# Ledger of designs, part 10: designed miniproteins, single chains, continued (4)

Each design is a single chain, and the fold is of that chain. pLDDT is the mean over its residues in the fold that is shown.

## One batch from the design tools (miniprotein)

Design m12316
Fold by ESMFold2-Fast:
Structure m12316 (fold): chain A 90 residues (1-90)
Amino acid sequence: KVLELLEKAKEVAEQLKDRIPEDYYNEILSLLDKAIEAVKNKDYEAARQALLGARAVLEHIKKQYPNDPLIDELLKLVDEALEEIRKQIK
């Protein structure tokens, strides 16, 4: 289920391509890809660290784009994925 949330987050993030600066777009996608690969390897701590990084970038962007619903949706998906990962960490 966490992988499904991350794949959905990546789908939403891809919709931001022309809506936010390219550097932020590339950073978010890189962090989501790292989280996806970490989950596939059952490295939930690495996945958590990548998602906390993505969350920090998204919170920063939200200050510049406060009314963008895709940023809010992506933050929600990242928070849901973090909660699922928390349940996997012993």
Scores: mean pLDDT 84

Design m12317
Fold by ESMFold2-Fast:
Structure m12317 (fold): chain A 94 residues (1-94)
Amino acid sequence: MEVDPEVIEALELAREIAKEAGLKNVSVGEAVVYLGTGSKEFTLELRKRAEEGDPEVEELAIKAMEEALKDERLSEALKKEIEKALKEVKEEKE
């Protein structure tokens, strides 16, 4: 299967964000939220607050991913990544 370069870029960016901010594990969902919102500060804050156990933050992340799926400007590969990340987040949320 072919990997879209936009997806690779998002994953590499997620790694850079993790290294720079000292984040533990940056998931595909977090990388997708960054792509969807265009804000690494927002992504980092969501991560930090999720560690604090704020349920609203997790819901905001889910909403951001759902909004990104509705945006026609997103590539098909990015939409598929968002959908996959959204499934993982929802499964963990129960």
Scores: mean pLDDT 62

Design m12318
Fold by ESMFold2-Fast:
Structure m12318 (fold): chain A 78 residues (1-78)
Amino acid sequence: DAAERALILRKAEVSAAIMRQQGASDEEVFETVKEYLLRQGFSEEEAERLAREAVERAKRMTSQEVADAIYELSAEEA
């Protein structure tokens, strides 16, 4: 499902941004996001590509965008 995939990728991007704000290295963020994607059912190759993309997107997020995304994802869980 394309919508489910988009939500998983959004969660990966937000998680990457939070980890970076907490001082995690790019390698540490990449490994954590890749593991998350593998648990969601992505293949090894897909998880690696998507994790790299999520890390790059996270680097472009402002603090406000991260806060807004956390709020958005919290509402999705409710």
Scores: mean pLDDT 79

Design m12319
Fold by ESMFold2-Fast:
Structure m12319 (fold): chain A 68 residues (1-68)
Amino acid sequence: MPSMDEIFDEAMVRAREARLSDEQLEALLRELGRIAQEAKEMRKAGVPEEEIIRRFEERVEELLRRHL
């Protein structure tokens, strides 16, 4: 299972390969920040780390499909 850091790093590689504009990259990073905040809230609520990582991966993949 990849870590949240590995999922984020892969998303950034895909964004670079897609040659996003500064405005598109800013929008992507803003949405990634919201997803990261959601994961932080789940961790505070006592959700298991494996479930947090799974949901983070699903949300990031959905985001990439919308922006790439």
Scores: mean pLDDT 79

Design m12320
Fold by ESMFold2-Fast:
Structure m12320 (fold): chain A 68 residues (1-68)
Amino acid sequence: LSVEEEVQEALQLIEEAKKSPQAEDADIALVTRLGLPMGAKELTAEHLRSLPQEKRQRLVQLLKELLE
């Protein structure tokens, strides 16, 4: 996937996680498992673009696992 495709997928999953009963679990996963400086609510497209590709791919994977 291109960087923009990865960013868009992550943003979509973050928005879904915010509205799901798993919103808190998603936020914990992002901070704890990826070592992010902020929770899911504070991640912008610019923050996602600045992440290494490996971390962006891991973020998408974790969000998909949490949302199922």
Scores: mean pLDDT 68

Design m12321
Fold by ESMFold2-Fast:
Structure m12321 (fold): chain A 85 residues (1-85)
Amino acid sequence: SEVDRVEIVLDMHLVAISTTIYVAKELVKKGKLDLANELVQHAQQQIQHMQDLIDRARALGMDPARIAQYQSQVQALQEQINAVK
């Protein structure tokens, strides 16, 4: 279904954003602050894209409990991004 396709894309984005944040944190540890900041900006853009996908999933009739799980995961990623600064 279209809901299933959006769910796969959401799950892929969660992994991609989490990986980007992990690499940004490692770059901070290595003193590569400019490159880390570029990845933080990229992750912020991906978070915005995730919010748009969640809104689409809601419009397509995804289970409200599943929507709430994705919203919680996006909030956790945003907190991780804020911690890289």
Scores: mean pLDDT 88

Design m12322
Fold by ESMFold2-Fast:
Structure m12322 (fold): chain A 74 residues (1-74)
Amino acid sequence: MSASDPVFAAEVEVSLLVMAGTIAELAGDLEEAIEYYQKALDLARKAYEETGDPYFEQMAKESEKRLEELKKKK
């Protein structure tokens, strides 16, 4: 593993943002969960455009789906 690899660094950051969003959602902090998923979506979309890595496409779709569901619950 290489933390200095731009692709790896982006994968770690997207994963942490999704995890933070999930933790906030479980804690009932829906506004914070939305913020984290939005950041994950934005980063994943940018990383996918730059790398073509299907991991980022999958994370972008998942984050978008979770955002839509959370906004519907508000």
Scores: mean pLDDT 79

Design m12323
Fold by ESMFold2-Fast:
Formats: C-alpha cells, sequence, structure tokens
Structure m12323 (fold): chain A 104 residues (1-104)
C-alpha cells in the first residue's frame, strides 16, 4: 500500500542516519544513545506495518522527527556538518508526515 511504502521510506531514512552517526561519531556516548533510540523507533515502525496501524506509525515518525531535531541542536556547536545532515533528515520526515496525514 502507499501508506506502507511511506513508512518503509522512513525506516530506510532512519537506518541511513544510524549508519552516518556510527561512521562519524563511533565512540560518542550521545551518538550511541541517539542510535539506540532510533533503533527502537524502527522496531515500533516495523510493528505498525505488521499490524497495519498507520496512526501508530504516524505518532512514531513524529517522535523520530523530535529526536532528530534535538540531536541536530545538540551537535550544532561541535559538528555543524553532521547537524546539517540530521536537519535535512528531519525535513524529509516532515514531508512524509504531511503525506501520511493526507492518506490517513
Amino acid sequence: SKLEGLVRMVIALLRAVIETLRRELPDDPFAREVVEELERLIEELERAIREKDYEAALRVIERALELLRRAAEHLRGRNPELAGVLEAAAESLENIIENLRELI
């Protein structure tokens, strides 16, 4: 379904963010915490797909958006390039949220 496709696109985006954080900040405790939180959100999104609960998926994606914005703000002073990557990912999530709201 189109809804499942959008949620799978979010999962792919969050996985790309995890790989970027692991590459750029492999030994950073804050990056490790963000990665662990993103992995839990991915598990919740995979559950939402299995249950066809796209309202639950939307709430999880909104939590992922808040996490990416918070992480970008935390990193802005010490790694502005990585903060920019996280901000771009957050903008992509906002666009997907708007599309999901139109379909739900």
Scores: mean pLDDT 91

Design m12324
Fold by ESMFold2-Fast:
Structure m12324 (fold): chain A 61 residues (1-61)
Amino acid sequence: SAMEEQVEAMKAILDDLAAHASPASVRAFADDALATAERKKYPEALFEELRAHVEAVKARV
């Protein structure tokens, strides 16, 4: 689905930012991605998948 593809894209961008950008850039994108998923009312399973990935990336700094 388009929402599943968008979550995969957001996860890939988070991984790229974690590898190549500042912790502040990671946090800014993560906050926007979660806000977008909430605003667009993504299914709970997809929202939780995105949230879990955000927390894993934040743990890497």
Scores: mean pLDDT 85

Design m12325
Fold by ESMFold2-Fast:
Structure m12325 (fold): chain A 68 residues (1-68)
Amino acid sequence: SSEVEEIKEEALKKLKELNENKENLSDDQAYQLEMEILNTTFRKLSELLSSEEVEKELYELFVEAGKE
């Protein structure tokens, strides 16, 4: 659905921005921000998708964010 795509796009954008700014953050700050993004994304996707689909979508986000 378009809602799933919007959630994924927002999460990917935030993860990429975090990765670009990682050297300007403490390890604790970077970790907390990453966990906040992932937890928020998990919660939003869990409202729309099955557990199996959430796992797939999160995996795809990790792969895509890692291309930076």
Scores: mean pLDDT 80

Design m12326
Fold by ESMFold2-Fast:
Structure m12326 (fold): chain A 99 residues (1-99)
Amino acid sequence: SAAAALVAELQEWAASSNLSDKEKALEALKRRFALLNELGVMKVEIKFSKDKKKIEIKLTLPHETTEEEIEAIKEGFERIAKELGIEITLEIEREPAPP
């Protein structure tokens, strides 16, 4: 699932990134999201504040995405926000049911 792919990317990012280097960690995260978007796994819109202390993320996930998958994504981003000392505003939308 797209949600499972995102959670896996966030876990891999957290495990492989030097979180003490905030700039490099954020740049690596941005590249991972760009890759997921390019591969068509999901639609991701990211806005960084000028000081990089706030990130606004909008995700559009497949219609079949479960509440448990959404909770896992929220938990992943909350962990990132805490570890990097940044504010993350997360908006999640599901694609409508096909006709």
Scores: mean pLDDT 73

Design m12327
Fold by ESMFold2-Fast:
Structure m12327 (fold): chain A 68 residues (1-68)
Amino acid sequence: GPLEEALEYLVKAAKLETNPEAQEEIDKAGAALATGDAELGRRYIERALELETNPEAQEYLRKALELA
């Protein structure tokens, strides 16, 4: 479903991420989505997007946000 697809995009973003603060927010987003908390998950994805500087990782984070 959409949450499983969002988690896949978070995994792809995490593989490209080199900023530890952005990585922490991605990890928190994944944990929130895995527990079914879509609102909390979206909030953490938005925080990760603010910290992320890799354009490909940003695109994956935006796709995760759309699906969550």
Scores: mean pLDDT 82

Design m12328
Fold by ESMFold2-Fast:
Structure m12328 (fold): chain A 70 residues (1-70)
Amino acid sequence: MEEELKRLFEEMERLKEEIAKATDVAKRSELLRRFGRVAAQALELAAGDDEVKQKIAEMAYEASVIAAEA
């Protein structure tokens, strides 16, 4: 479980970088959809852990801001 959460956090960070580099709106939308799926998996694994849920929520907010500003 801990290793799975770590992999999902690494995936979310990579997707944030890809979203920031994407110049095409369609590509950014696809990457955001993939990010949302990974974040949902992480939230399920984090069930009952408020600190981990807060981190996931913060990363999701960051990804949405990057996509909106790019």
Scores: mean pLDDT 79

Design m12329
Fold by ESMFold2-Fast:
Structure m12329 (fold): chain A 75 residues (1-75)
Amino acid sequence: MWSEEVRERVREIALELAPELADDEEKLEALVNKALQIASQAFPDKAPEELSDRELRLAVQLAVADYREHGTLAA
């Protein structure tokens, strides 16, 4: 389970990279969940609290790229 602190950090990065999602809470939550899933798959040996901002940003960048290419955030 991801801590609320980690989820808030991911949400902040997501809004920085995809500010168009600020008015769409459903899509923003889907992007956050997608980024956390990517982070979990990319860093399976790390606990959520051990992930750096750089590692979280990489996961968000991949989630944003997928969203912009396919127009969907299906997790």
Scores: mean pLDDT 76

Design m12330
Fold by ESMFold2-Fast:
Structure m12330 (fold): chain A 119 residues (1-119)
Amino acid sequence: SKEELLRILDEVIADLEETIKKLQEAYDNGDVEKAIKILKEFIERLEEYVQKLRELFPDDPLAQRVIDLLEGLIDTLKEYIEEIKKNPEKAFEVMKRLIEDLQATVEALRIIKEEVEKR
């Protein structure tokens, strides 16, 4: 239903905003290991959201846009983790870019949410 899709979108947006806050705190504290842990746990939750959306809304084009966004984000976050591991001296530059990408994903999801609400 529309209400179920909106609820999942709200859960994903809230998780993104909480993850951004936790990553900003790790960045401010210089805690790269904590940032990697936060990102790995977040990727697992993103994969669960993708599976749930595929099962509940297989034929919904707006749900498919969310799935595509989250799958793209998962790939991007995995690449950032590997970049941090390979070049730990650049960890803070990478973390800044990934926080910006997470913020951009929140904005994109809010736009999709508005299109769902218009139904």
Scores: mean pLDDT 90

Design m12331
Fold by ESMFold2-Fast:
Parts: C-alpha cells; structure tokens; sequence
Structure m12331 (fold): chain A 72 residues (1-72)
C-alpha cells in the first residue's frame, strides 16, 4: 500500500519534470517526505496529475499540494 502510493507520487513528479512543471515536482517530493498516510499520498498524486493534464499552471498545482501538506 505505502510502496504503491510512493511509486505513484514519484511517477507524477517525473511526469511533471518532463513537462516543465518543476515547482509541482518539488511539492510532490515534499509530500513524500512529510505525509505518512498512503491514501493521502494517492489523492495528492491524482490531483497533481489531473492538474498537469488539464493545463493548470505549475505554481497553482504546487500551491494546492503544499496546502494539502499543511493540513496534516
């Protein structure tokens, strides 16, 4: 469960970097370090991926991820 969630976050972070969303990739790595809940990590990865796919700005996606981290 945890390993699956961590893999998902890493995959989305790599995708973000490839597409030039460097702030999103950094925020996802911060989530990996600070969030222990696998379900929360999966939610964050899914939201980030949707943001990237919808063409949302890098700063906006990164901001949303950091807000999720602050709620812990």
Amino acid sequence: MREEAEKKVREVAEEAERKGHLKTAEALRQALEQIEDPEKLKEIAEKARRGIESGAPDELIAHEIREEIKQL
Scores: mean pLDDT 81

Design m12332
Fold by ESMFold2-Fast:
Structure m12332 (fold): chain A 79 residues (1-79)
Amino acid sequence: MLVKLTITLSEALSPETQALVEAVYLSIPGVYSATVENLPDGGSKIVILAEEEVAKDLKEQLESRPSDVVKSIELEPVK
């Protein structure tokens, strides 16, 4: 089952960093898309489309590594 993982960061990412982040997530088996968007308020958002088990593992990994730049992590099913 495909799910959407949304990671909201308090920091904006350069275009080069956005491309690297997208490439890193896409290199993970079971990840089908990864997009990064800088937000108007100076933060950024990473949206990942992945297999449910892969997305859950990524969410747990991010939650186990607390970071001052990670504001929220959301997981939702894709219709």
Scores: mean pLDDT 80

Design m12333
Fold by ESMFold2-Fast:
Parts: sequence; C-alpha cells; structure tokens
Structure m12333 (fold): chain A 59 residues (1-59)
Amino acid sequence: LFEALRRGDLEEAKRQLEALAAQDPTDGIPWWQAAVYARLLGDFELAAELEEIARARMP
C-alpha cells in the first residue's frame, strides 16, 4: 500500500484499500491512513482524493 502511495499510484493504492474494505465495508481507517501518508509525501491532491473516499466509508 504505502509503496504505491510513494510512487503516486492512486489506482494501485485504491485496489489494495478496496480489498481491505471488503472485509469491513464500514472501515474507512485504511483510506484515512493512506491519506495521511500522501500528505507526508507532499502530494496534497492525492491526499484530498483519499480523504474523500475515507469519509464515504466512515459510519
């Protein structure tokens, strides 16, 4: 997951997070963690995209 984010590969990151979310559809935490990591890399556009997905997954 984090290696995909380090490369800026949003498609691969989404695929891995979607696999995790399939185990618990209400769990937005993995997406939120990925967004935090993207912000640390300085990719604010990617972070905003991932945060929006995380919010949609949170109860």
Scores: mean pLDDT 69

Design m12334
Fold by ESMFold2-Fast:
Structure m12334 (fold): chain A 99 residues (1-99)
Amino acid sequence: MDDGFQGQLYYLTGLNLYGQGKLPEAVLYLGYGAALYGKAGYDDTAEVLLRQTESVARKGVEQGLGEEVKEALREAAEFAESLGVDDVAERLRRIAEEI
């Protein structure tokens, strides 16, 4: 399976969830997309998705969903670690610590 293609599918899923106001779920799928783009070697795209993931997570905190978005970030980091993209996993964990 093309990890870049799967990353795009998860990114589009995350954007759809964000449009529905489902912020913790959007964070989860955007994080999954970043991990898959990172694994595929699309580092610039992964960085863009990580910045979007952080932005959505901060909006979730502002809406009182802080614990749910931190949980989503941790789950996305565990997924990234399972793929061997430790830099993406560390970034997602750092976002969870800073929000």
Scores: mean pLDDT 89

Design m12335
Fold by ESMFold2-Fast:
Structure m12335 (fold): chain A 73 residues (1-73)
Amino acid sequence: SVKRLAVVLLTASELRRIGAEIDGIDTSAERVVPTPEQLQLLIETTDLTPEQIANLTKADFETLMKAIAKEKE
């Protein structure tokens, strides 16, 4: 389900951030900047908070958005 995928992708994004922080790497540039419409869609479709959505990498965000689009079909 998209809700399960969202948790898996959030966990992957958080592990990437923690690993980079240990190595002294700034990952702020890897964070997604969703549009208000994308943010609202994710809040309504997944159990993620706005803060958690902001912590997704661009790659994980795109994967999640594609999964949501597929479930709407």
Scores: mean pLDDT 76

Design m12336
Fold by ESMFold2-Fast:
Structure m12336 (fold): chain A 70 residues (1-70)
Amino acid sequence: SALDVARALPAHAAVALLLRGLDSPDERVRQEAAEALASLGEAAVPPLREVIATSTDEATRRAAERALAL
């Protein structure tokens, strides 16, 4: 529905911003981004799986795995 599309769009924008947080050199920022992504539910799952599959940075990949496991 139009309402579902409108609600999904802000979540998608939030997901993109939070994925940038997973690349942070600060472990606290990575943890907060992972927890926030987990709280967004299914909208975050496909981009998190892509990060796990494509990222060569272990810290970023572990943060994405943590978010997916929550």
Scores: mean pLDDT 74

Design m12337
Fold by ESMFold2-Fast:
Structure m12337 (fold): chain A 78 residues (1-78)
Amino acid sequence: AMAEEEEKKRQELYDKALKIISEIVEVTKGNKEVELEAIRDILDVRYLLKQGAPISVMEDYVKKLEERLKKLKAEKEK
């Protein structure tokens, strides 16, 4: 069923988001503000998964997290 394929894609995007959030925390280890942002990001992406958000919305959220991680890594290398 198509609905089952969409749920699988949402789960994959959720898992990907969690991995990126974990790496953001690792890159910025000890930054309390980033830790609080990570908690909010986890709650937000969990909410999107629970509500069955459109795949495009989940993909956009993952892209936003990837962009944030890239910026944080670039700042750390300076």
Scores: mean pLDDT 81

Design m12338
Fold by ESMFold2-Fast:
Structure m12338 (fold): chain A 90 residues (1-90)
Amino acid sequence: SLQDYYKRLVDFVGGLLDSLRTQVELARPSLTPEQQAELDRLLAQAEQKLNQAYQAVDNNSPEKEIQKLLDQALDAIQRLQDALNDALKK
Protein backbone atom coordinates (compact mmCIF):
# COMPACT_ATOMS: atom_id res chain seq x y z
CA SER A 1 0.00 0.00 0.00
CA LEU A 2 1.02 3.66 -0.28
CA GLN A 3 1.13 3.91 3.53
CA ASP A 4 3.51 0.90 3.70
CA TYR A 5 5.66 2.54 1.00
CA TYR A 6 5.86 5.82 2.95
CA LYS A 7 6.65 3.94 6.19
CA ARG A 8 9.62 2.29 4.44
CA LEU A 9 10.65 5.60 2.86
CA VAL A 10 10.62 7.44 6.24
CA ASP A 11 12.62 4.53 7.75
CA PHE A 12 15.15 4.88 4.91
CA VAL A 13 15.46 8.64 5.59
CA GLY A 14 15.89 7.80 9.31
CA GLY A 15 18.84 5.61 8.31
CA LEU A 16 20.40 8.57 6.46
CA LEU A 17 20.12 10.71 9.60
CA ASP A 18 21.60 7.91 11.77
CA SER A 19 24.60 7.75 9.40
CA LEU A 20 25.09 11.54 9.66
CA ARG A 21 24.77 11.42 13.47
CA THR A 22 27.59 8.84 13.50
CA GLN A 23 29.72 11.06 11.22
CA VAL A 24 29.13 14.09 13.51
CA GLU A 25 30.21 12.04 16.58
CA LEU A 26 33.37 10.85 14.77
CA ALA A 27 34.15 14.48 13.84
CA ARG A 28 33.63 15.98 17.35
CA PRO A 29 37.28 15.80 18.57
CA SER A 30 38.29 17.88 15.49
CA LEU A 31 35.55 20.52 15.94
CA THR A 32 35.42 23.80 17.87
CA PRO A 33 32.70 24.23 20.55
CA GLU A 34 30.92 26.67 18.19
CA GLN A 35 30.91 24.12 15.34
CA GLN A 36 29.65 21.39 17.72
CA ALA A 37 26.80 23.64 18.94
CA GLU A 38 25.74 24.40 15.34
CA LEU A 39 25.79 20.70 14.34
CA ASP A 40 23.81 19.79 17.50
CA ARG A 41 21.19 22.42 16.55
CA LEU A 42 20.94 21.03 13.00
CA LEU A 43 20.74 17.43 14.33
CA ALA A 44 17.86 18.45 16.64
CA GLN A 45 16.08 20.18 13.72
CA ALA A 46 16.48 17.11 11.46
CA GLU A 47 15.20 14.79 14.25
CA GLN A 48 12.16 17.04 14.78
CA LYS A 49 11.28 17.09 11.06
CA LEU A 50 11.79 13.31 10.74
CA ASN A 51 9.55 12.70 13.79
CA GLN A 52 6.85 14.88 12.19
CA ALA A 53 7.05 12.72 9.04
CA TYR A 54 6.77 9.51 11.14
CA GLN A 55 3.69 10.89 12.95
CA ALA A 56 2.04 11.87 9.65
CA VAL A 57 2.50 8.31 8.31
CA ASP A 58 1.23 6.74 11.58
CA ASN A 59 -1.83 9.05 11.50
CA ASN A 60 -2.64 8.10 7.86
CA SER A 61 -2.24 11.74 6.79
CA PRO A 62 -2.85 12.63 3.11
CA GLU A 63 0.01 11.71 0.73
CA LYS A 64 0.67 15.39 -0.05
CA GLU A 65 1.19 16.17 3.67
CA ILE A 66 3.53 13.17 4.14
CA GLN A 67 5.54 14.25 1.05
CA LYS A 68 5.88 17.84 2.35
CA LEU A 69 7.08 16.67 5.78
CA LEU A 70 9.46 14.17 4.18
CA ASP A 71 10.86 16.93 1.92
CA GLN A 72 11.37 19.09 5.04
CA ALA A 73 13.20 16.23 6.79
CA LEU A 74 15.45 15.69 3.73
CA ASP A 75 16.17 19.44 3.54
CA ALA A 76 17.17 19.46 7.24
CA ILE A 77 19.41 16.40 6.67
CA GLN A 78 21.05 18.15 3.68
CA ARG A 79 21.68 21.29 5.80
CA LEU A 80 23.33 19.09 8.45
CA GLN A 81 25.51 17.36 5.81
CA ASP A 82 26.55 20.74 4.33
CA ALA A 83 27.43 22.11 7.79
CA LEU A 84 29.47 18.99 8.63
CA ASN A 85 31.32 19.20 5.29
CA ASP A 86 32.03 22.92 5.85
CA ALA A 87 33.31 22.30 9.42
CA LEU A 88 35.66 19.53 8.20
CA LYS A 89 37.17 21.86 5.52
CA LYS A 90 38.27 24.37 8.21
Scores: mean pLDDT 89

Design m12339
Fold by ESMFold2-Fast:
Structure m12339 (fold): chain A 65 residues (1-65)
Amino acid sequence: MPSVEEVLKRFEELFKELAKEHSPQETYDLVTAELQRYLDDSGLSLEDKLRVATEVHNRLQDYRS
């Protein structure tokens, strides 16, 4: 299982890359869709899924401020 920090870094880099070609809203929608797919396909517990989702959203909010 990747660490929470590795997952955060992955989605942060994905956000930055998609932001080059997409609007802020499109970038956010694409990143959140990919995050949802990642969590749905993961073998993580419900608690771990909520933790990862919360940490990713918190980090992305720092880029939207």
Scores: mean pLDDT 73

Design m12340
Fold by ESMFold2-Fast:
Structure m12340 (fold): chain A 85 residues (1-85)
Amino acid sequence: SLWEQDLERIRAEAEKLAEEYEKKDSLTYPEQVALMLWAAMAHLAGDYETAARLYEIVARQAEKDGETELAKRYRSLAEELRKKA
């Protein structure tokens, strides 16, 4: 179905973004927002591991920005998602 094709596209794009942004030293604020939205979409599409990877990337940037509690929250989300994978 069209819906199943859309879920496959979401998973593929989210995985590509995780691979790309894991290698980056820093993220702009728009990139952080985009990766959070893609993490949520990957989660809804059932790709728990990719969603976790995207949350870890955003957590890394939050930690660099001194947002320690936000970084902890994203890492906790990533750990919880990996338990479902």
Scores: mean pLDDT 86

Design m12341
Fold by ESMFold2-Fast:
Structure m12341 (fold): chain A 66 residues (1-66)
Amino acid sequence: AMEELKEFAEKAGKEIAEARKTLPQDEVNRLVVKKAKELIDRADKLGLSEEEITEILQIFADAVAA
């Protein structure tokens, strides 16, 4: 469950990184917020700790920045 969520976070981040090449920054920011909210909601439902949620969000952020 956590590993699947980490994979989802990385994939979502990479999709946003690709979108950054063509979309304006405000639209990119909307996608980041939307996906981060989805990740947090899913992590909360899985009962993950703050530390585990931070790890997932870091994977997402790193993938977006790549």
Scores: mean pLDDT 82

Design m12342
Fold by ESMFold2-Fast:
Formats: C-alpha cells, structure tokens, sequence
Structure m12342 (fold): chain A 83 residues (1-83)
C-alpha cells in the first residue's frame, strides 16, 4: 500500500506540473487515503498540505486551501500522538 500511495503521489504531482489540477487533486487524495490506511499519518499530512497549496496557488480557492491545511495539521498531530 505505501508503494502504491507513493506512485499515486508522484503521478499527482506530475499532473499538477502539466496543469491538470483536477487529475492532480484526485490522485493526491487517493494517495493520502492509502497513507491513512497504512497509518502513515505523517505522509498523509504532507499530501494534504500539497493539496492545500494547489488550491491556494493554482486554483485560487482560499476556502478549500484552508480546509486542507487544517486536515494536514490534524494528521500531523495524529502522527505525533501515534509515536
């Protein structure tokens, strides 16, 4: 599962570089869910943070950016508590 999540994250970032933000967000969301299922909350937080940056910088959607920033912070805290 971790390797599959890593591959999806890579594909999502490549889609973002090409300007396909819909595909990028879909792939990154799938990667985050797989990291969460693997209980790799630190990696899930990183992916949600990247989604937040995409919404803010590329889509200019500040509301969605704030939502994913909060989700990333939540998973970062969960990663710290799981240690």
Amino acid sequence: MIKEAEELEKEGLEAAEKGDYERALALLHKAALLYEQAKDYEKAAEVYRKMSELYREKLKDEEMAKIYELVAEMYKKKAEEAK
Scores: mean pLDDT 84

Design m12343
Fold by ESMFold2-Fast:
Structure m12343 (fold): chain A 77 residues (1-77)
Amino acid sequence: MEELLKRFEESAKAAVEAGVLTEKGAENMLETYRKALENPDEPHELEAEGKLDGKWVKFTAKTDPAKKEEETEKVEI
């Protein structure tokens, strides 16, 4: 669990340094991911903002462990 969080944290930091993710977006992703790991029995919504193919995009993902449903939406900003 902690290893996955650390790898995700390092990847987010690398993305910020590469200019494809905002610093605030990385912080939001990391905190949401941490909360999802701490409370896997609760539905969580993950949001990320980054630059893809020259455009700013917003990624959202919802987890619902009770229904075993995972929904991911990609929106161009």
Scores: mean pLDDT 62

Design m12344
Fold by ESMFold2-Fast:
Structure m12344 (fold): chain A 84 residues (1-84)
Amino acid sequence: EIEKELELTEKKLKAAKEYSAELKEALKDEPEVAEIAEKLMLASAMSGKATETAKEYAEYMKKLSPVAGEYMEKLKEAFEKLEA
């Protein structure tokens, strides 16, 4: 089962990297917020409860930037589909 867990984690990390790249482009004028958001996205992907962690991080990221929160919500939805 560890092989399935690794494959799932790799897919979550790929999604996190893709959304963080889009976020950096969207927040090019706020690089500090983009860096925090990227770290939270990657951390959520490596979490044992990725979808739940992403949901919690989305609430935090909305306080930093509505745009950052929106991308974290997209990542949460991607995790939900992967964990289904």
Scores: mean pLDDT 82

Design m12345
Fold by ESMFold2-Fast:
Structure m12345 (fold): chain A 55 residues (1-55)
Amino acid sequence: SEELKKEIERLGARIEEITSKPVFTPEDLEELARLGEEYLNLVQKLEGKQPYQIP
């Protein structure tokens, strides 16, 4: 959906901001891990796959 694409773009931009830093803080690494997981889940939803959704 359009909303999913927009959210993926937002997350990608934030990941790019953090990864463009010359040095990562522990907080940056923790945020990257969470953003990466969220990004992957949204991409999989956009592709019609729900691998982490077990009832």
Scores: mean pLDDT 75

Design m12346
Fold by ESMFold2-Fast:
Structure m12346 (fold): chain A 98 residues (1-98)
Amino acid sequence: SEVEELQAKIEEAKKKLQEAQESGDKAGVAYHEGKIAEYEAKLAELEGDIDAAISGYEKAAEKYTEAYNISGDKSYLLKAVDADTKAGILLIKKVLNS
């Protein structure tokens, strides 16, 4: 199931986060914290927890922005914009369907 696939991706991202922490890779720490938040947001969205999904995407954007600020790698900035866009779309849907 998509839920089981996302749970597996979260566990893999947690392992990569630990590796980044152990190696002192500060940009990698922020990036993997962002990936965890993004996968948790996708799980919340599948479960119908829109508030948790919005919060998770906002956290992912924050962490990807942190990774960009540390590394200068614009690919992280694109991930941050994508995560913020997803949070914004969910917020609009929440307002329109409440």
Scores: mean pLDDT 91

Design m12347
Fold by ESMFold2-Fast:
Structure m12347 (fold): chain A 63 residues (1-63)
Amino acid sequence: MSAAQLRAAIEEFRKIYGDKEEAEELTARLLAAVDAGLLSREELLTVPGVDEATVTMLEVLAA
């Protein structure tokens, strides 16, 4: 995915789950990771609190 597609997917994730405290922290970490150039599934899985289900959700939202 491109950085622009990932940022859009993360923003949609925040809209869906942003009322949960953990989702706000996770969203901030994901945006920081994308800004640092972590764009692959394997790189995103290195982010604390990011699991395979989260990355799969971002891939679906980016499509």
Scores: mean pLDDT 78

Design m12348
Fold by ESMFold2-Fast:
Structure m12348 (fold): chain A 78 residues (1-78)
Amino acid sequence: MAEKLKKAEEYVRTHQRMLQLTQTQNLTSSLEDFYLKNFADVLKKLEEMEKATAELMRKVGAGSPAARRALAAELLAR
């Protein structure tokens, strides 16, 4: 479990770093436009995950440690 959580965190960090590097190349809102054009399916999947996450956090309480663990488990299970 801890390893999967660490991997999920690494994925988020890698994505953030990629966005930061793209920004330093003066590709401001172009990144969002690029995702919309080429990664519509990925965006849809992220939206579904966010929706499921919101429901889960609503059920168990948004700031609790249990909510964070449940969120990580749900995201990794799907």
Scores: mean pLDDT 60

Design m12349
Fold by ESMFold2-Fast:
Structure m12349 (fold): chain A 87 residues (1-87)
Amino acid sequence: VNAEARELIERAEELIRELEELAKKNPDEQLKQKALNLIRTARRILEIIRKAVEAGRATEHTVEVLREIVEALERYIEELKKALEEQ
């Protein structure tokens, strides 16, 4: 559980960095703002989860939430990449 949670946190942080770089390159202010809002929300949730993992309070539900965050970030990154290719 703890090892899996740490790997998912690390993956989510990588995806957040990728999304941040894509947002910086995007000329569409609405898409940029939505990406930044998602990044802020994800970072806030990850901070709470990270503290729980460090305190040994991670559960199977913690891992499940992290998987959902990773999947959501991956989907949004793909959508932004497709939007950039349409230009």
Scores: mean pLDDT 78

Design m12350
Fold by ESMFold2-Fast:
Structure m12350 (fold): chain A 70 residues (1-70)
Amino acid sequence: NISKIQQEIKKGLAQLGLEDSDMTKIRLEQQRAFLLMQQWLKTTPENQKKIELLDKLISLLDELNSLKSS
């Protein structure tokens, strides 16, 4: 259901301190790359959780785009 996927994405963005305007694959991938760099400089559980959340959001966005295009 598109509405439920959109709501889940919005909640995840809020947890990361991102806005609805950041709901693009490129933007989420950029944030993930930045967090991976920070994780290599200093490993923290918080950064790991944020990376996992970004992976989930990218997956949900791909699912949403697939549903909208089909």
Scores: mean pLDDT 77

Design m12351
Fold by ESMFold2-Fast:
Structure m12351 (fold): chain A 80 residues (1-80)
Amino acid sequence: SLEDVALIATKLATYLRVDVSQLPDLATLERLAKEFAASEDKVAFLMEAGERIGFGRIPREVAEELLGLEATEEVLQELA
């Protein structure tokens, strides 16, 4: 869903300190969002997601902080 895509995009953009527009294409974000939603270990998924998009591994403590972040209306509007 768009909400799931916005959620993963918000977490990754926050860690990388970039705008959502600088993240991978929508198709890649949709794939990551689906896998994240289905993941039993969401912290481990976030740690590896950084490497999968070419930005390197996210440290566990940082991934745990990112897990608590919610999608913003601004990110939802940018992706729509």
Scores: mean pLDDT 78

